# Designs tried in a protein design run: designed miniproteins, single chains, continued (3). Part 66

Each design is a single chain, and the fold is of that chain. pLDDT is the mean over its residues in the fold that is shown.

## One batch from the design tools (miniprotein)

Design m10432
Fold by ESMFold2-Fast:
Structure m10432 (fold): chain A 73 residues (1-73)
Amino acid sequence: MEIARRAEEFAERLEALLISLGVPREVARRIGELIRKAGEALAAGDEETAERLAREAEALLEAVRPQALAGAA
């Protein structure tokens, strides 16, 4: 439960930050959802699913980085 709880807390904070930087709410929520699910998978012992979901979240973060930087400028 601790890993899943920390992932959920992190996801909530990250979603709020991304939205404040001008990232579309739906995209920010998708990134948060992937992080939360990765934490849940890791807590359940499903390391393969956790790694896949974490990589998906990283890919979305990289994709929105230019938008967040442009919005901050």
Scores: mean pLDDT 78

Design m10434
Fold by ESMFold2-Fast:
Structure m10434 (fold): chain A 62 residues (1-62)
Amino acid sequence: SMKKLEEEIDVAMALMAVAVARQLASKGKVEEALEFLEEMREKFKHNPEAVEILEEEKERIE
C-alpha cells in the first residue's frame, strides 16, 4: 500500500538524518546536530519508528 511505502521512506530519511547529525557532531557542532534531530523528529512525528530512530541518536549525542 502507499501508506507502507511512505512509512518506509520516512524511516530511510530518519536514518539519513542520523548520518548528517553524526557528521555535525564530529565537527564539534553538537548544538546544531541536536537541533537538526529535533526538527526531523517533528517532521516525522506521525511515524513512531522514525521518531524512535531520531530520539535514540539524540540521546547518544547528549
Scores: mean pLDDT 85

Design m10435
Fold by ESMFold2-Fast:
Structure m10435 (fold): chain A 91 residues (1-91)
Amino acid sequence: SLEEAIERVNKLAEEAEKAGLTDFAQALRDVADNIKKLKDPEEAIRLAETAVRLGEKALEAYKQGNQEEADIYLALLTILSAVAKIIAENE
């Protein structure tokens, strides 16, 4: 469900904040907020599940000390947030 996927994104944001990863936590919150504005629930769920996967990969990269890989996933998450915003504005 959308609520379940958004809750997973929010949990990742909380974990990121506790780890001091402020930019990553903000990107996760921004993507969740933008996805919540989508009118198509199937599209919203698909994007939210993508956000969860990108967030999990970024957090794992940070835990492994792979800053370069983490930054790539953070960039992809930021792009996803922008895409969700554009879709919501054109509904």
Scores: mean pLDDT 87

Design m10436
Fold by ESMFold2-Fast:
Structure m10436 (fold): chain A 97 residues (1-97)
Amino acid sequence: MSEEELRAEIAITFLAMAVALLKKQKEPVSQEDADAFVRIARRAAEEAIRSGNPKLLKEVADVLREGADVFEKQDSPYARKAAEELRRIAEEVEKAA
């Protein structure tokens, strides 16, 4: 495994953990939490693209779409914006695969 692939796997794992925590959250996300989540998502996508590994690109796209689906279920303007940004990031990842 290359250093780039390892960095991607770590970033994707953190994003997956963040999605799991978001699913358990009863309260709508704050702006700060939504912004932090999008930063984690962008980092995971960038590391996956940098790795050039199609399996990691697919895995991050799947996690990004799952995160977007969770955010779309929340009654928050910050959650809606985060969902839209996550879907755009997923599309960029899918084009890189």
Scores: mean pLDDT 85

Design m10437
Fold by ESMFold2-Fast:
Structure m10437 (fold): chain A 80 residues (1-80)
Amino acid sequence: MEEVLEKLERRLEELESQLPELSPEKAAEARRLIEEARELLEKARELAETDPLKAAIHLFVALSLVVEIELLIEQEKKAK
């Protein structure tokens, strides 16, 4: 669990570094999704020891948000 959480956190940092290349509106949307994903990872970390199943659910939702952020960034870069 911890290793996956660290990997996703690192991925979110990489995505955040790409925000200056986007329009202000899309950068704001991507930043919101990044913050939501970080909150879900924090909840997953808190639950990992006490409720591994709920932790896994939060982790899967965070993974889904990471994919949405990646698609948002890719679509913006292709549109320009």
Scores: mean pLDDT 80

Design m10438
Fold by ESMFold2-Fast:
Structure m10438 (fold): chain A 60 residues (1-60)
Amino acid sequence: MPELYEVVEDFEALLPTELTLKKGDLVEVLRYVNENFALGRNLKTGEEGYVPLSKLRKVA
């Protein structure tokens, strides 16, 4: 089952490898990188990048 998260707080990407997130977006976590970041895909935009786990809440 894919690891699905909901964005709970907006995040603006500072690096091209990071994913910009808006509250209410759904993110599929593809891989955990460290305690603070995962590699995710925004299901609304289809874009992939690093996402801060502190901005996400697990829903599936």
Scores: mean pLDDT 82

Design m10439
Fold by ESMFold2-Fast:
Structure m10439 (fold): chain A 85 residues (1-85)
Amino acid sequence: SEQELAVKITAASIAVVGATLELPDEEVRERILKLFNEAIKAYNDGNYEEAAKKFEEMSRLLRETGPEFDGVAELVEEVAKKLKE
């Protein structure tokens, strides 16, 4: 449902913002914030496929940065999966 998707996007958004405060590399932080902004723009434009791709790229970068970000990456992956439904 749209309500379930909105709740998941909100939870992932809070988690991503929290993660950016803990990221040691400003370049990685900027890349994640750029992908997040692009994903939200695509979602608001109704382009769910593009939004899902941006969230998937974001989850990969989070996992590559370190296992401490795996939980945030999982939340972002759940959003991408729902956008493709």
Scores: mean pLDDT 85

Design m10440
Fold by ESMFold2-Fast:
Structure m10440 (fold): chain A 69 residues (1-69)
Amino acid sequence: MTEVHTYTFIGPREEALRKAEEVAEEFRAQGYRATISLEDLPEGTRAIVTARAPARPGDEIVEHHVELP
């Protein structure tokens, strides 16, 4: 089954987007399909990076949460 990694960055729009782009590019360089979703919050931006690997035995979802200062 396809391995999925999800990273969530919450903070100022510029920082959240920059971090999401860095993570997405890193995964794409490794052959993953990476997608970035942005959500505007009253106090900032929530950026979600979803990276999907090639099919593997089993389905593993890894979640990471990062808050930016």
Scores: mean pLDDT 72

Design m10441
Fold by ESMFold2-Fast:
Structure m10441 (fold): chain A 62 residues (1-62)
Amino acid sequence: MEEEIDTEVRIALLEIQLAIEKLSKNPDKEWLERVRKEAERLYEETGSPDARRIAEEAKKLL
């Protein structure tokens, strides 16, 4: 239960942060690198396709 809630919350936060950076005129590279690394880690841990997509999108903006 806790692991499931943590994973969903982390994916949602990464998605929101990615959306904010995509809407920004000057995306924050430090935040994008953090989003990419955390999303890659989540994908390795959970196999979530959302995590993989977030990592790829963040990498594209870097």
Scores: mean pLDDT 76

Design m10442
Fold by ESMFold2-Fast:
Structure m10442 (fold): chain A 70 residues (1-70)
Amino acid sequence: LSDALGELPAEVQREVQALIAQAAEAFAAGRLEEAARLVREAGELAAAHAADAEGVRAAAEEAAAEVLAL
């Protein structure tokens, strides 16, 4: 995850990381719909700003799998 995020501008990296952290908290609280929305927003933000969208997409998908597997 952090490897692919390294390709993004620092501000975008922080926002993506914040969204993923919020998604994990929402999932832990049983707010599955909000968790899924936050993961999607993180992936979309990362993809929009990526120089290499494929690497960033893979990282977002891995984060989604981790959150949804909780």
Scores: mean pLDDT 70

Design m10443
Fold by ESMFold2-Fast:
Parts: C-alpha cells; sequence; structure tokens
Structure m10443 (fold): chain A 94 residues (1-94)
C-alpha cells in the first residue's frame, strides 16, 4: 500500500473501532460511555484533515478518557494500541 492508502485504512480502522464501541454502549444502556465515544469519534473526524492516523487516534482516545473522567494509562504509539486502549476504557467504565 502507498502511505496515503495506509492512512485511509488506518483512519477507517479507528472510525469503525469507535463506532462499534459506541453502538455496543448504546445497546447495553451505558449512556455515559456512549456519550464519551460520540465525543471521541467527533474529535477523531476533526483531526483527520491535519493529523496522522496515530496522532488522530491519540487525540480520540484521550478525549474518550477525559469524557469518562478516567486517566489514560499510556499514550498509544500505533493504531493497534489506540484500539486496545479504547477497548480497555470501555471495559473499565462498564
Amino acid sequence: LTPEQQAEVDFAVLEISFAVNLVAAKRAGHDKIAEAFEKALDALRQAEPTKSPVEAGQIAVEEAAKALGMELPRKPKSIDEAVKLLNELFEKAA
């Protein structure tokens, strides 16, 4: 893949991961978690035009943690780490 194609794939992975967690939270009745993930997904989309996927993922995960009143245990250095941290935040908040 070209760097541009890889960035598109990485952004899609992040958006899908946040959207899946958002839907799961809504279906489980975890309104606070759902609201936090909606804010995080919005932050991700706002960052996409000017940030790399990793940077956008960092911003989104940080926004989710902040909205949940939780401290982020580490700064993600990859897309996989951002997704892992997102899932960890959901599990701890639920």
Scores: mean pLDDT 83

Design m10444
Fold by ESMFold2-Fast:
Order: C-alpha cells, then structure tokens, then sequence
Structure m10444 (fold): chain A 80 residues (1-80)
C-alpha cells in the first residue's frame, strides 16, 4: 500500500513529466488541439491531487493509468 507521502512524491514526479510533454505539445500541435489536451491533463491531475488528500490509493492508481494512457496518445500524435 502506498503512503500519502509516497503518493505526493509520485504526483510531483508525474507533474514534471507532464510539463515536458505539454511544452512539446504546445510547439507542435495547433492551439485548439493543445488547449483540449491541456484541459484533459489538468482535470486528471486535479483528481489525483484529491485522491492524495483523501489517502485513496485505489483512485490515485486508476487516475495514474488514465493519465499514462493520455500521455501515450499525445506522444503518438507528436510522432505523426
């Protein structure tokens, strides 16, 4: 089981990775596509922050999986 401190540490690392993906997306995607992606990413991150606050490891891991899937989809768009 992950502690709240472990979830906070993981979320901070994830936020850094997200920042790098969004920096690249902003350079290579249209403004409309970028804003849509940014909104989706920010919504998932907010849910992850709430899961950390509530010590809800199950929800945190579910949102992490959702975020990872979204980041992979963004990565594929950036290769095209």
Amino acid sequence: SLSQEEMESALNYIKRLVEKVLERAKKYLSEEEFEKIKKKVEEILKKMEEAVKNQDQSSFLEYLEELQKLLNEIGEKLKA
Scores: mean pLDDT 85

Design m10445
Fold by ESMFold2-Fast:
Structure m10445 (fold): chain A 60 residues (1-60)
Amino acid sequence: DPLTEGLEDGRKFLEQPLTKEELEAIIEILKDVLKEEMSPEAKEGLRELLELAEKKLEEL
């Protein structure tokens, strides 16, 4: 499933050491994507990625 694979890849990417600028860019992209019409499953997965990115940014 391309959506599930994409969300898992996103989570793995966020586990990497990232700069503040990279995390801010990812957060902006995720917020923009979440404004679009999508399935509840896609929306939930993207919200989880957003929360992970925001948490990681706060820990910097």
Scores: mean pLDDT 77

Design m10446
Fold by ESMFold2-Fast:
Structure m10446 (fold): chain A 92 residues (1-92)
Amino acid sequence: SMSVEKAAERLKEAARARGGSAEVKVEGDTVTVTLTGLTTEQKAAAIAGAAEGIVLGGKAEVKTEGDTVTITATGLSEKQQAEFLETLAGSL
């Protein structure tokens, strides 16, 4: 849980550095990330990062609306949730 919280903070900082914002919600084996204020290139990077972050398990669904990207990753252990969030942060 603490590792997931640290990864979520890193993602929020990465989004802020790019001129946007990030919200992270964790419920059981599901992580929902909402990224707002992203450019077209940053949205593409976020989608690629989500795909990379789930390579070893789980499922990810991505929804884009205007400058907002919502990523829902399901079937993740706590360690995989932290790795997913860190991978996504690194993609921005």
Scores: mean pLDDT 78

Design m10447
Fold by ESMFold2-Fast:
Structure m10447 (fold): chain A 96 residues (1-96)
Amino acid sequence: ALEHLEEAIRHAEEAARAAEAGDGEAAKRHLEEAIAALRAAGDQLPDTQEVANLYTSALMNLMAGLVSVDLGDYEAAAESARAAAELARRLAELAR
């Protein structure tokens, strides 16, 4: 779980940087990679309500980031990606 969470955090942070640079194609790719990594981590996470809430919120923020990129709202995309990275960091703390 931890390795996949670290991968999800890295891609979410790269997505935020790409969106801030106006690179929608790179932002979308990194958001999709972050979603895949987060889902891979999900299968190995503890079955607590706190973990479920953080996981769902992180996933929703990554998906909101994709919608924002498709709408050309790169500011919202960067904000959603950074929120997802923070939530994934909290998941990594609980997975230790």
Scores: mean pLDDT 87

Design m10448
Fold by ESMFold2-Fast:
Structure m10448 (fold): chain A 60 residues (1-60)
Amino acid sequence: SDSEELEDEEERLKAAQAFLEQMKKHKNVPEEILKKLKEASDRPTYKVAVELLEEYLSKE
């Protein structure tokens, strides 16, 4: 757990939470991904879930 010292983690969690609420309004994002993001938001590894989402959106 090397992310305990990262203050950016709190900022990222908040930004990702807002992003998640936007994604929930779009049916283009798979529910499986949304569910993982919710579970990851409770963990410091939320970054991984956000990147997965970005890759999904970028690929079209």
Scores: mean pLDDT 59

Design m10449
Fold by ESMFold2-Fast:
Structure m10449 (fold): chain A 79 residues (1-79)
Amino acid sequence: KEEEEVREELLKYFEENASEELKELVEKAIEAIKEGKLEEANEILREIYKLLKENNDPETVAKLQAAVMAYIEEKLKEE
């Protein structure tokens, strides 16, 4: 139950706090994963992490990274 509530909170946090550029990178990562292009997906995920790390403190980076991962997992389940 708490894990489900945390996941829902992370998904909402991503939707409300992710920039359009971050959302576009995340969608590209999702597409690469769905197509089995794991090397491309890993490179995009590294770029996302670098973008977050450059503009946020470590605690905010951890929360945004968790939110990004929660969003990717939910999108992969839906599609």
Scores: mean pLDDT 77

Design m10450
Fold by ESMFold2-Fast:
Structure m10450 (fold): chain A 74 residues (1-74)
Amino acid sequence: VAPAYKDLDPEKLEEAINLLKELIDQGKSVEEAVREVLKRFDIPEPLRTALEVAALRNDYDAAIQALKEAIKAV
């Protein structure tokens, strides 16, 4: 059972996805891109930990999927 993120705005999560994509397109690492997303957006747990784990694994697809799953849970 996934927790519902009642206080998350799906528009802000889409902005976070777009920012992550833009930073990767600019040649930043997944770690740098995820850190910037977490810094600019108020990302709650457990999504924050999922993004940090994806960054440590250099797994861009996992980071994007975590954000998309959060949008579905809002």
Scores: mean pLDDT 76

Design m10451
Fold by ESMFold2-Fast:
Structure m10451 (fold): chain A 83 residues (1-83)
Amino acid sequence: MTEEQMREEFRALAREYADSLPQLLEEIKKAVKEGDLQRAVSLLNALYLYLAIARLSGDEETVRRFEEAVKEAEKLINEAKKK
């Protein structure tokens, strides 16, 4: 696989994952509401992976969308863990 082919694949994957972002955030919110913190953390880890792929793609708009989603998910999970 060439470097350019890899970049195209990362761009395609990043966009596909970005299209599923609203559903993934809803699943994180549901897991938090149900007290399933293990599931919420697993979904957050998936968001971190997708953000890494977005960064490798060089798609700044997609990167921003994932960064915002990660921040929202982290806030929800941290609030649920309660101090």
Scores: mean pLDDT 80

Design m10452
Fold by ESMFold2-Fast:
Structure m10452 (fold): chain A 94 residues (1-94)
Amino acid sequence: IIEGLKNAKKAVRRAIEAAEAGDAEEAELYLTFAVMSLSIAKRYADKEVAEKIEKILELVAEAIRAVEAGDLEKAIELAKEAEKGLEELIKELE
């Protein structure tokens, strides 16, 4: 679980950096990697952790939609919220 969450956090950070550079394709790619890592982590999580992962997945999904709509500023805001959620969840599980 923890490794999957750390991989998702790294992907979200790279997506933020890509979006800040104006690279929508790269941002969407890294957000997609985050979805994959979170989906795998959720499969092995207990109910409480799975619910927290689901909320983060919703933020990442909204960030992807924002990228697709051309709203990189909103995508960055949503991705930063997802990153904070991941940081707190990793800290709780250590």
Scores: mean pLDDT 86

Design m10453
Fold by ESMFold2-Fast:
Structure m10453 (fold): chain A 69 residues (1-69)
Amino acid sequence: SDELRKKILELIAKELELIGLEFDKEQLEKKDPESEEAKKKLEELEKEIEELRKEIEELKKEIEKLEQK
């Protein structure tokens, strides 16, 4: 199914985006996590990572439904 393939490609794109955000978070933690500015940036990254993880899980469920049809 072409629809299934499109969803899989979208999932891959979001997983790559998640890897990028996780990398940015790790780099920020290594530089100077003690500052208030760094803490705020870490909280923002954590929130964005959580939102992406939810989107990835929703896509996985949609892919599973398409495979079971």
Scores: mean pLDDT 81

Design m10454
Fold by ESMFold2-Fast:
Structure m10454 (fold): chain A 63 residues (1-63)
Amino acid sequence: EKFIVTFEKGKTLSEVTEGLYLPKGVKILEEDEANNSVKIEAPSFVVEQLAKAKGVAKIVEEK
């Protein structure tokens, strides 16, 4: 399933996923530096872990 993950200003995917198993199940489809976001393809449980990470502002499921 596809999700758009928006980070807090100044945070990166690597920083927020440090120490998590999240990156192993995540495919990065697009990075949007201007909006501080990334489009990923991942299982829903991966999104739950990402939502708990420091520096994540919001997560939206993409159709």
Scores: mean pLDDT 68

Design m10455
Fold by ESMFold2-Fast:
Structure m10455 (fold): chain A 67 residues (1-67)
Amino acid sequence: MTEEATALVREAVEGIRTSGVKAPEEFARELEGALDALENGTPEQAALVAGTALLARERIDALLAAV
């Protein structure tokens, strides 16, 4: 489950590199950390990461449109 989520984020990062995002490496790490926290973190961490999950979702949709 965490592996699948991480793989999805990695795919999004590759697409972001094509769109020319300012900091793809930092952004990728943030998304990976967010997904990991949602699965392995505490409920408090999950709540804080919820906002990042929304950003990741919208970014994935944008990447699909860019390709």
Scores: mean pLDDT 56

Design m10456
Fold by ESMFold2-Fast:
Structure m10456 (fold): chain A 76 residues (1-76)
Amino acid sequence: MIVYVEMPDGSVIELDVSTVEKQVGAVLRLIGEGLDQGKEPLLENVKTGEVMSIIEALDKAKDGDVFKLILKPLPK
């Protein structure tokens, strides 16, 4: 199962989430992107406009789903 994520720079990355191990790797990669910038990473499903956590988005993902990586400022 392959999903696509549009990064903040406009590039699109391909993520294999076919196994639990690959899904965990994808989650850590996307969370790391947000943490490096001091922001909370979220995924928006481009078909529905639904914004959710990285973990929830990938757990609910279907093959070929396209997401946007949203970097939300952390609450004060």
Scores: mean pLDDT 79

Design m10457
Fold by ESMFold2-Fast:
Structure m10457 (fold): chain A 55 residues (1-55)
Amino acid sequence: MYRIIYPESADEAVKALLEHLEELANKGLISREEAEELLKILREKTGLEITLEEV
């Protein structure tokens, strides 16, 4: 299973988006590579340290 790690300083909208992305990855609706590309875009747009971990 995957978990997305992000700082508590993230906006509520960003947190909701990351929770949805985590659910999509865990349901197999998106690949790990697709999830990591989306997280790369979010890191570039927000400046936040966001990582995808396998649990």
Scores: mean pLDDT 82

Design m10458
Fold by ESMFold2-Fast:
Structure m10458 (fold): chain A 89 residues (1-89)
Amino acid sequence: SLILEIEERAVEVGRAAAEAALAAGASRAEAVEIGYRAALETAARLLEEAGLTELAELVREIRRALEAGDEEAAAEAGRRAEELIRREE
């Protein structure tokens, strides 16, 4: 599945970003936040390149909500993205 390949790449990018942040002296909480943002940014870009525009927009919505500290909005966008992924599989 193309979506699973994108997810795997996004997770790898996020992990690398979190590890780099920790090595640079970031706190664990800060590194986790940096990792999630990097993963979501990568996922949105790759999804858009693949023509999965609606899913890319939902991933950007999750990232925006997390940046705003809106956990409820992030969870709702994540739920919608998961439903869309299951429909495309």
Scores: mean pLDDT 82

Design m10459
Fold by ESMFold2-Fast:
Structure m10459 (fold): chain A 68 residues (1-68)
Amino acid sequence: MKEEAIKAIGEALKEAGKLDFSALSDEERQKLGDLLGQAVRAYQQGKYEEAKKYAEEAKKLAKELLSK
């Protein structure tokens, strides 16, 4: 679980790193940041299942923004 959570966070950060943040709207940046922040906070609290869920949502959003 912990290893799966950190891997999911790493994958989300990798996908987010492909984005040109200057091309994103303020709303898009905030939404992505909120999901990544929630994943990291859940991980720090030992809530590895929640951390993985938020990280997977962040990764999905980053991929959607890349296809824009």
Scores: mean pLDDT 82

Design m10460
Fold by ESMFold2-Fast:
Structure m10460 (fold): chain A 60 residues (1-60)
Amino acid sequence: MVKKAVAVKDVPKVSPGMVELKKGEEVLIKKEYENGFAVVESLVTGEVGLVGLSDIEIID
């Protein structure tokens, strides 16, 4: 099941394959990894990439 989350802080793009998020930006979680990362899609920009699970809060 696809989950919705929101960025709890501004998230910089620090490496290729990561996504930049602004605090309060909504994302869809497409895949979660056991290492504390997830593949997300920004609902604002449509960009897809990795973020830390600590940088987002699940809301759906």
Scores: mean pLDDT 78

Design m10461
Fold by ESMFold2-Fast:
Structure m10461 (fold): chain A 62 residues (1-62)
Amino acid sequence: SARERALETARREAALVGEGLALLTGQTPRVEVREVDETTIETVIEAGDIRLVVRAPVSNMV
């Protein structure tokens, strides 16, 4: 489904951002991807004292 593909994409993108934060902070990143509702995915990435929260709509990429 589009939602499953969006979740998979969010996880892959979060992994790349987490890797970048690991390089900047020297800390192991913690990554969580959650469905906030049927139309929104929330990604939380933490490394050291840095916390990034990204909310993105579950939408078909054209």
Scores: mean pLDDT 76

Design m10462
Fold by ESMFold2-Fast:
Structure m10462 (fold): chain A 85 residues (1-85)
Amino acid sequence: MSVDNDTKKMMDDTDVISKKNKKKSPSTVKITDSNVYSYVSDYWMSKTYTSDWIKFMKNKMDSVGIKSVKTSVSSSKNVKKKISK
């Protein structure tokens, strides 16, 4: 069980970095057409999803329906460069 103490040391260090990210992430987020993609990705990485996620996701669902066409410009890379499985 002494080896576990060494691992906990690393976990404490990682927690510090996590706190830094959380502090940067605000609770009330204003999502926009151009910001939605970056926000969604950052939100998942931040691991701050709970009741807030469901609420804002519901609103984004209605919003994304109209903005879906806006992302057509980015499909150029996906068409040619796709990960083979």
Scores: mean pLDDT 48

Design m10463
Fold by ESMFold2-Fast:
Structure m10463 (fold): chain A 68 residues (1-68)
Amino acid sequence: MEGLKETKEILEEVKKQLSPTEAEVLRLYFELHKSLHEIASELGLSVDEVSELVLRGTKLLDKKIEER
Protein backbone atom coordinates (compact mmCIF):
# COMPACT_ATOMS: atom_id res chain seq x y z
CA MET A 1 0.00 0.00 0.00
CA GLU A 2 2.90 2.33 0.71
CA GLY A 3 4.40 3.76 -2.49
CA LEU A 4 1.14 3.24 -4.37
CA LYS A 5 1.12 3.88 -8.10
CA GLU A 6 -0.97 6.77 -9.38
CA THR A 7 -3.36 6.04 -12.25
CA LYS A 8 -1.30 8.36 -14.44
CA GLU A 9 1.89 6.48 -13.50
CA ILE A 10 0.42 3.17 -14.67
CA LEU A 11 -0.79 4.82 -17.87
CA GLU A 12 2.68 6.30 -18.50
CA GLU A 13 4.33 2.89 -18.02
CA VAL A 14 1.91 1.31 -20.48
CA LYS A 15 2.43 4.21 -22.92
CA LYS A 16 6.20 3.60 -22.87
CA GLN A 17 5.54 0.01 -23.96
CA LEU A 18 3.21 1.13 -26.78
CA SER A 19 3.72 3.06 -29.99
CA PRO A 20 2.58 6.73 -30.01
CA THR A 21 -0.53 5.77 -31.99
CA GLU A 22 -1.48 2.98 -29.56
CA ALA A 23 -0.94 5.28 -26.57
CA GLU A 24 -3.15 7.95 -28.19
CA VAL A 25 -5.94 5.40 -28.78
CA LEU A 26 -5.92 4.42 -25.11
CA ARG A 27 -5.82 8.06 -23.97
CA LEU A 28 -8.80 9.02 -26.15
CA TYR A 29 -10.81 6.00 -25.01
CA PHE A 30 -10.04 5.95 -21.27
CA GLU A 31 -9.39 9.63 -20.50
CA LEU A 32 -11.64 11.43 -22.99
CA HIS A 33 -14.28 8.66 -23.22
CA LYS A 34 -14.51 8.80 -27.00
CA SER A 35 -16.31 6.05 -28.91
CA LEU A 36 -14.41 3.50 -31.00
CA HIS A 37 -15.64 4.93 -34.30
CA GLU A 38 -14.74 8.51 -33.28
CA ILE A 39 -11.20 7.40 -32.44
CA ALA A 40 -10.97 5.44 -35.70
CA SER A 41 -12.05 8.52 -37.68
CA GLU A 42 -9.72 10.84 -35.73
CA LEU A 43 -6.60 8.69 -36.19
CA GLY A 44 -7.34 7.15 -39.60
CA LEU A 45 -7.61 3.61 -38.23
CA SER A 46 -10.28 0.97 -38.74
CA VAL A 47 -12.84 0.40 -35.99
CA ASP A 48 -11.59 -3.19 -35.74
CA GLU A 49 -8.03 -1.99 -35.10
CA VAL A 50 -9.18 0.47 -32.45
CA SER A 51 -11.26 -2.25 -30.78
CA GLU A 52 -8.27 -4.63 -30.69
CA LEU A 53 -5.96 -1.93 -29.29
CA VAL A 54 -8.47 -1.03 -26.57
CA LEU A 55 -8.92 -4.70 -25.64
CA ARG A 56 -5.15 -5.25 -25.51
CA GLY A 57 -4.64 -2.10 -23.45
CA THR A 58 -7.39 -3.10 -21.02
CA LYS A 59 -5.82 -6.53 -20.49
CA LEU A 60 -2.40 -4.97 -19.95
CA LEU A 61 -3.77 -2.48 -17.40
CA ASP A 62 -5.64 -5.24 -15.55
CA LYS A 63 -2.48 -7.34 -15.43
CA LYS A 64 -0.46 -4.43 -14.00
CA ILE A 65 -3.07 -3.85 -11.30
CA GLU A 66 -3.31 -7.56 -10.36
CA GLU A 67 0.47 -8.10 -10.33
CA ARG A 68 0.90 -5.80 -7.37
Scores: mean pLDDT 71

Design m10464
Fold by ESMFold2-Fast:
Structure m10464 (fold): chain A 96 residues (1-96)
Amino acid sequence: AKEYLNKGALLLNEGDFEKAIEYFEKALEIDPNNAEALLGLGLAYYLLGEYEKAIEYFKKALEIVGEDNPEALRLLSAAYKELGKEELAKEYEKKA
């Protein structure tokens, strides 16, 4: 799983979001509760403009890492802001 996480992260940094998704999905096939893979999938979908899908993965990650995790909360705030849900974005920003 760690090899797939590392490759996914590298591909995100290179801007190859579709391939990053493939590798994070492979990591989740090995460990469905891998919070790093869930955050990586959410971030890849966010960068592709798939904000609703990004939110679903960030929420799943929060269930695993804890409802007060600053990284996941900031990512949720950013995704809600992109959807024009300003009040929800502010709620998650305040929690982070």
Scores: mean pLDDT 83

Design m10465
Fold by ESMFold2-Fast:
Structure m10465 (fold): chain A 66 residues (1-66)
Amino acid sequence: VSDEEILEAVADIARAVLIATSKNITPEEAREWADRLAQRLVELGMSPEFAEKLREETLAEIERRR
């Protein structure tokens, strides 16, 4: 598998964990974690556009579940 595929898979797992635990954190904390995740993914080589889309989709899913 490519580095991009591994990074995307790890990002999906991190996203799923954040969504699963979102009920136990504040909306502000969820935003901070999503921002942190996106920043780290960009540092690891993910495109800023993809990381931002992942961040927005993660926050939208969290909002949808409240």
Scores: mean pLDDT 78

Design m10467
Fold by ESMFold2-Fast:
Structure m10467 (fold): chain A 69 residues (1-69)
Amino acid sequence: AQNEVPESLRQLPLDVQLQLFERELALDPNNWRSWYFLGQVLEQQGRLEEAAEYYEKAKELAKQQGIPL
């Protein structure tokens, strides 16, 4: 199943969402969910190429942790 940015965070402006998830990545760069959620926010901004890069990183980290995406 695909995961969306949490509904509580989707109420925030996209730039604020980016800052929150970038902070999470700074604290735990191996957290695949933060990479995935950043990809979702970038996709919502129309930054599709950047979103694809974040999704690939999220999939790689999830695979290393035994999580199918």
Scores: mean pLDDT 77

Design m10468
Fold by ESMFold2-Fast:
Structure m10468 (fold): chain A 85 residues (1-85)
Amino acid sequence: SYEERVLKLEKEQAERLYRELTPSEVDALKAALTTPQKQKQVEALMKRYEEAFPNATPEEKEAAEIWAYHTVLPASEILAIRKAG
């Protein structure tokens, strides 16, 4: 279905981001989640991922969490983090 294709593309995007980002960039993304609203958005994305992929490995869940940070944060903050790295 269309839904299954979207979920697969999101999973592939998460895996690419996990390979591309340095540990320092990941720490900076976490530090940029300054509001409870943004933190709740990350939690909602992670819950959706876990429901779609119940057999996900710890590594795949870590990649999904990084993707959730990247998805929730404004493009301006992501650009600043990537320019600093």
Scores: mean pLDDT 79

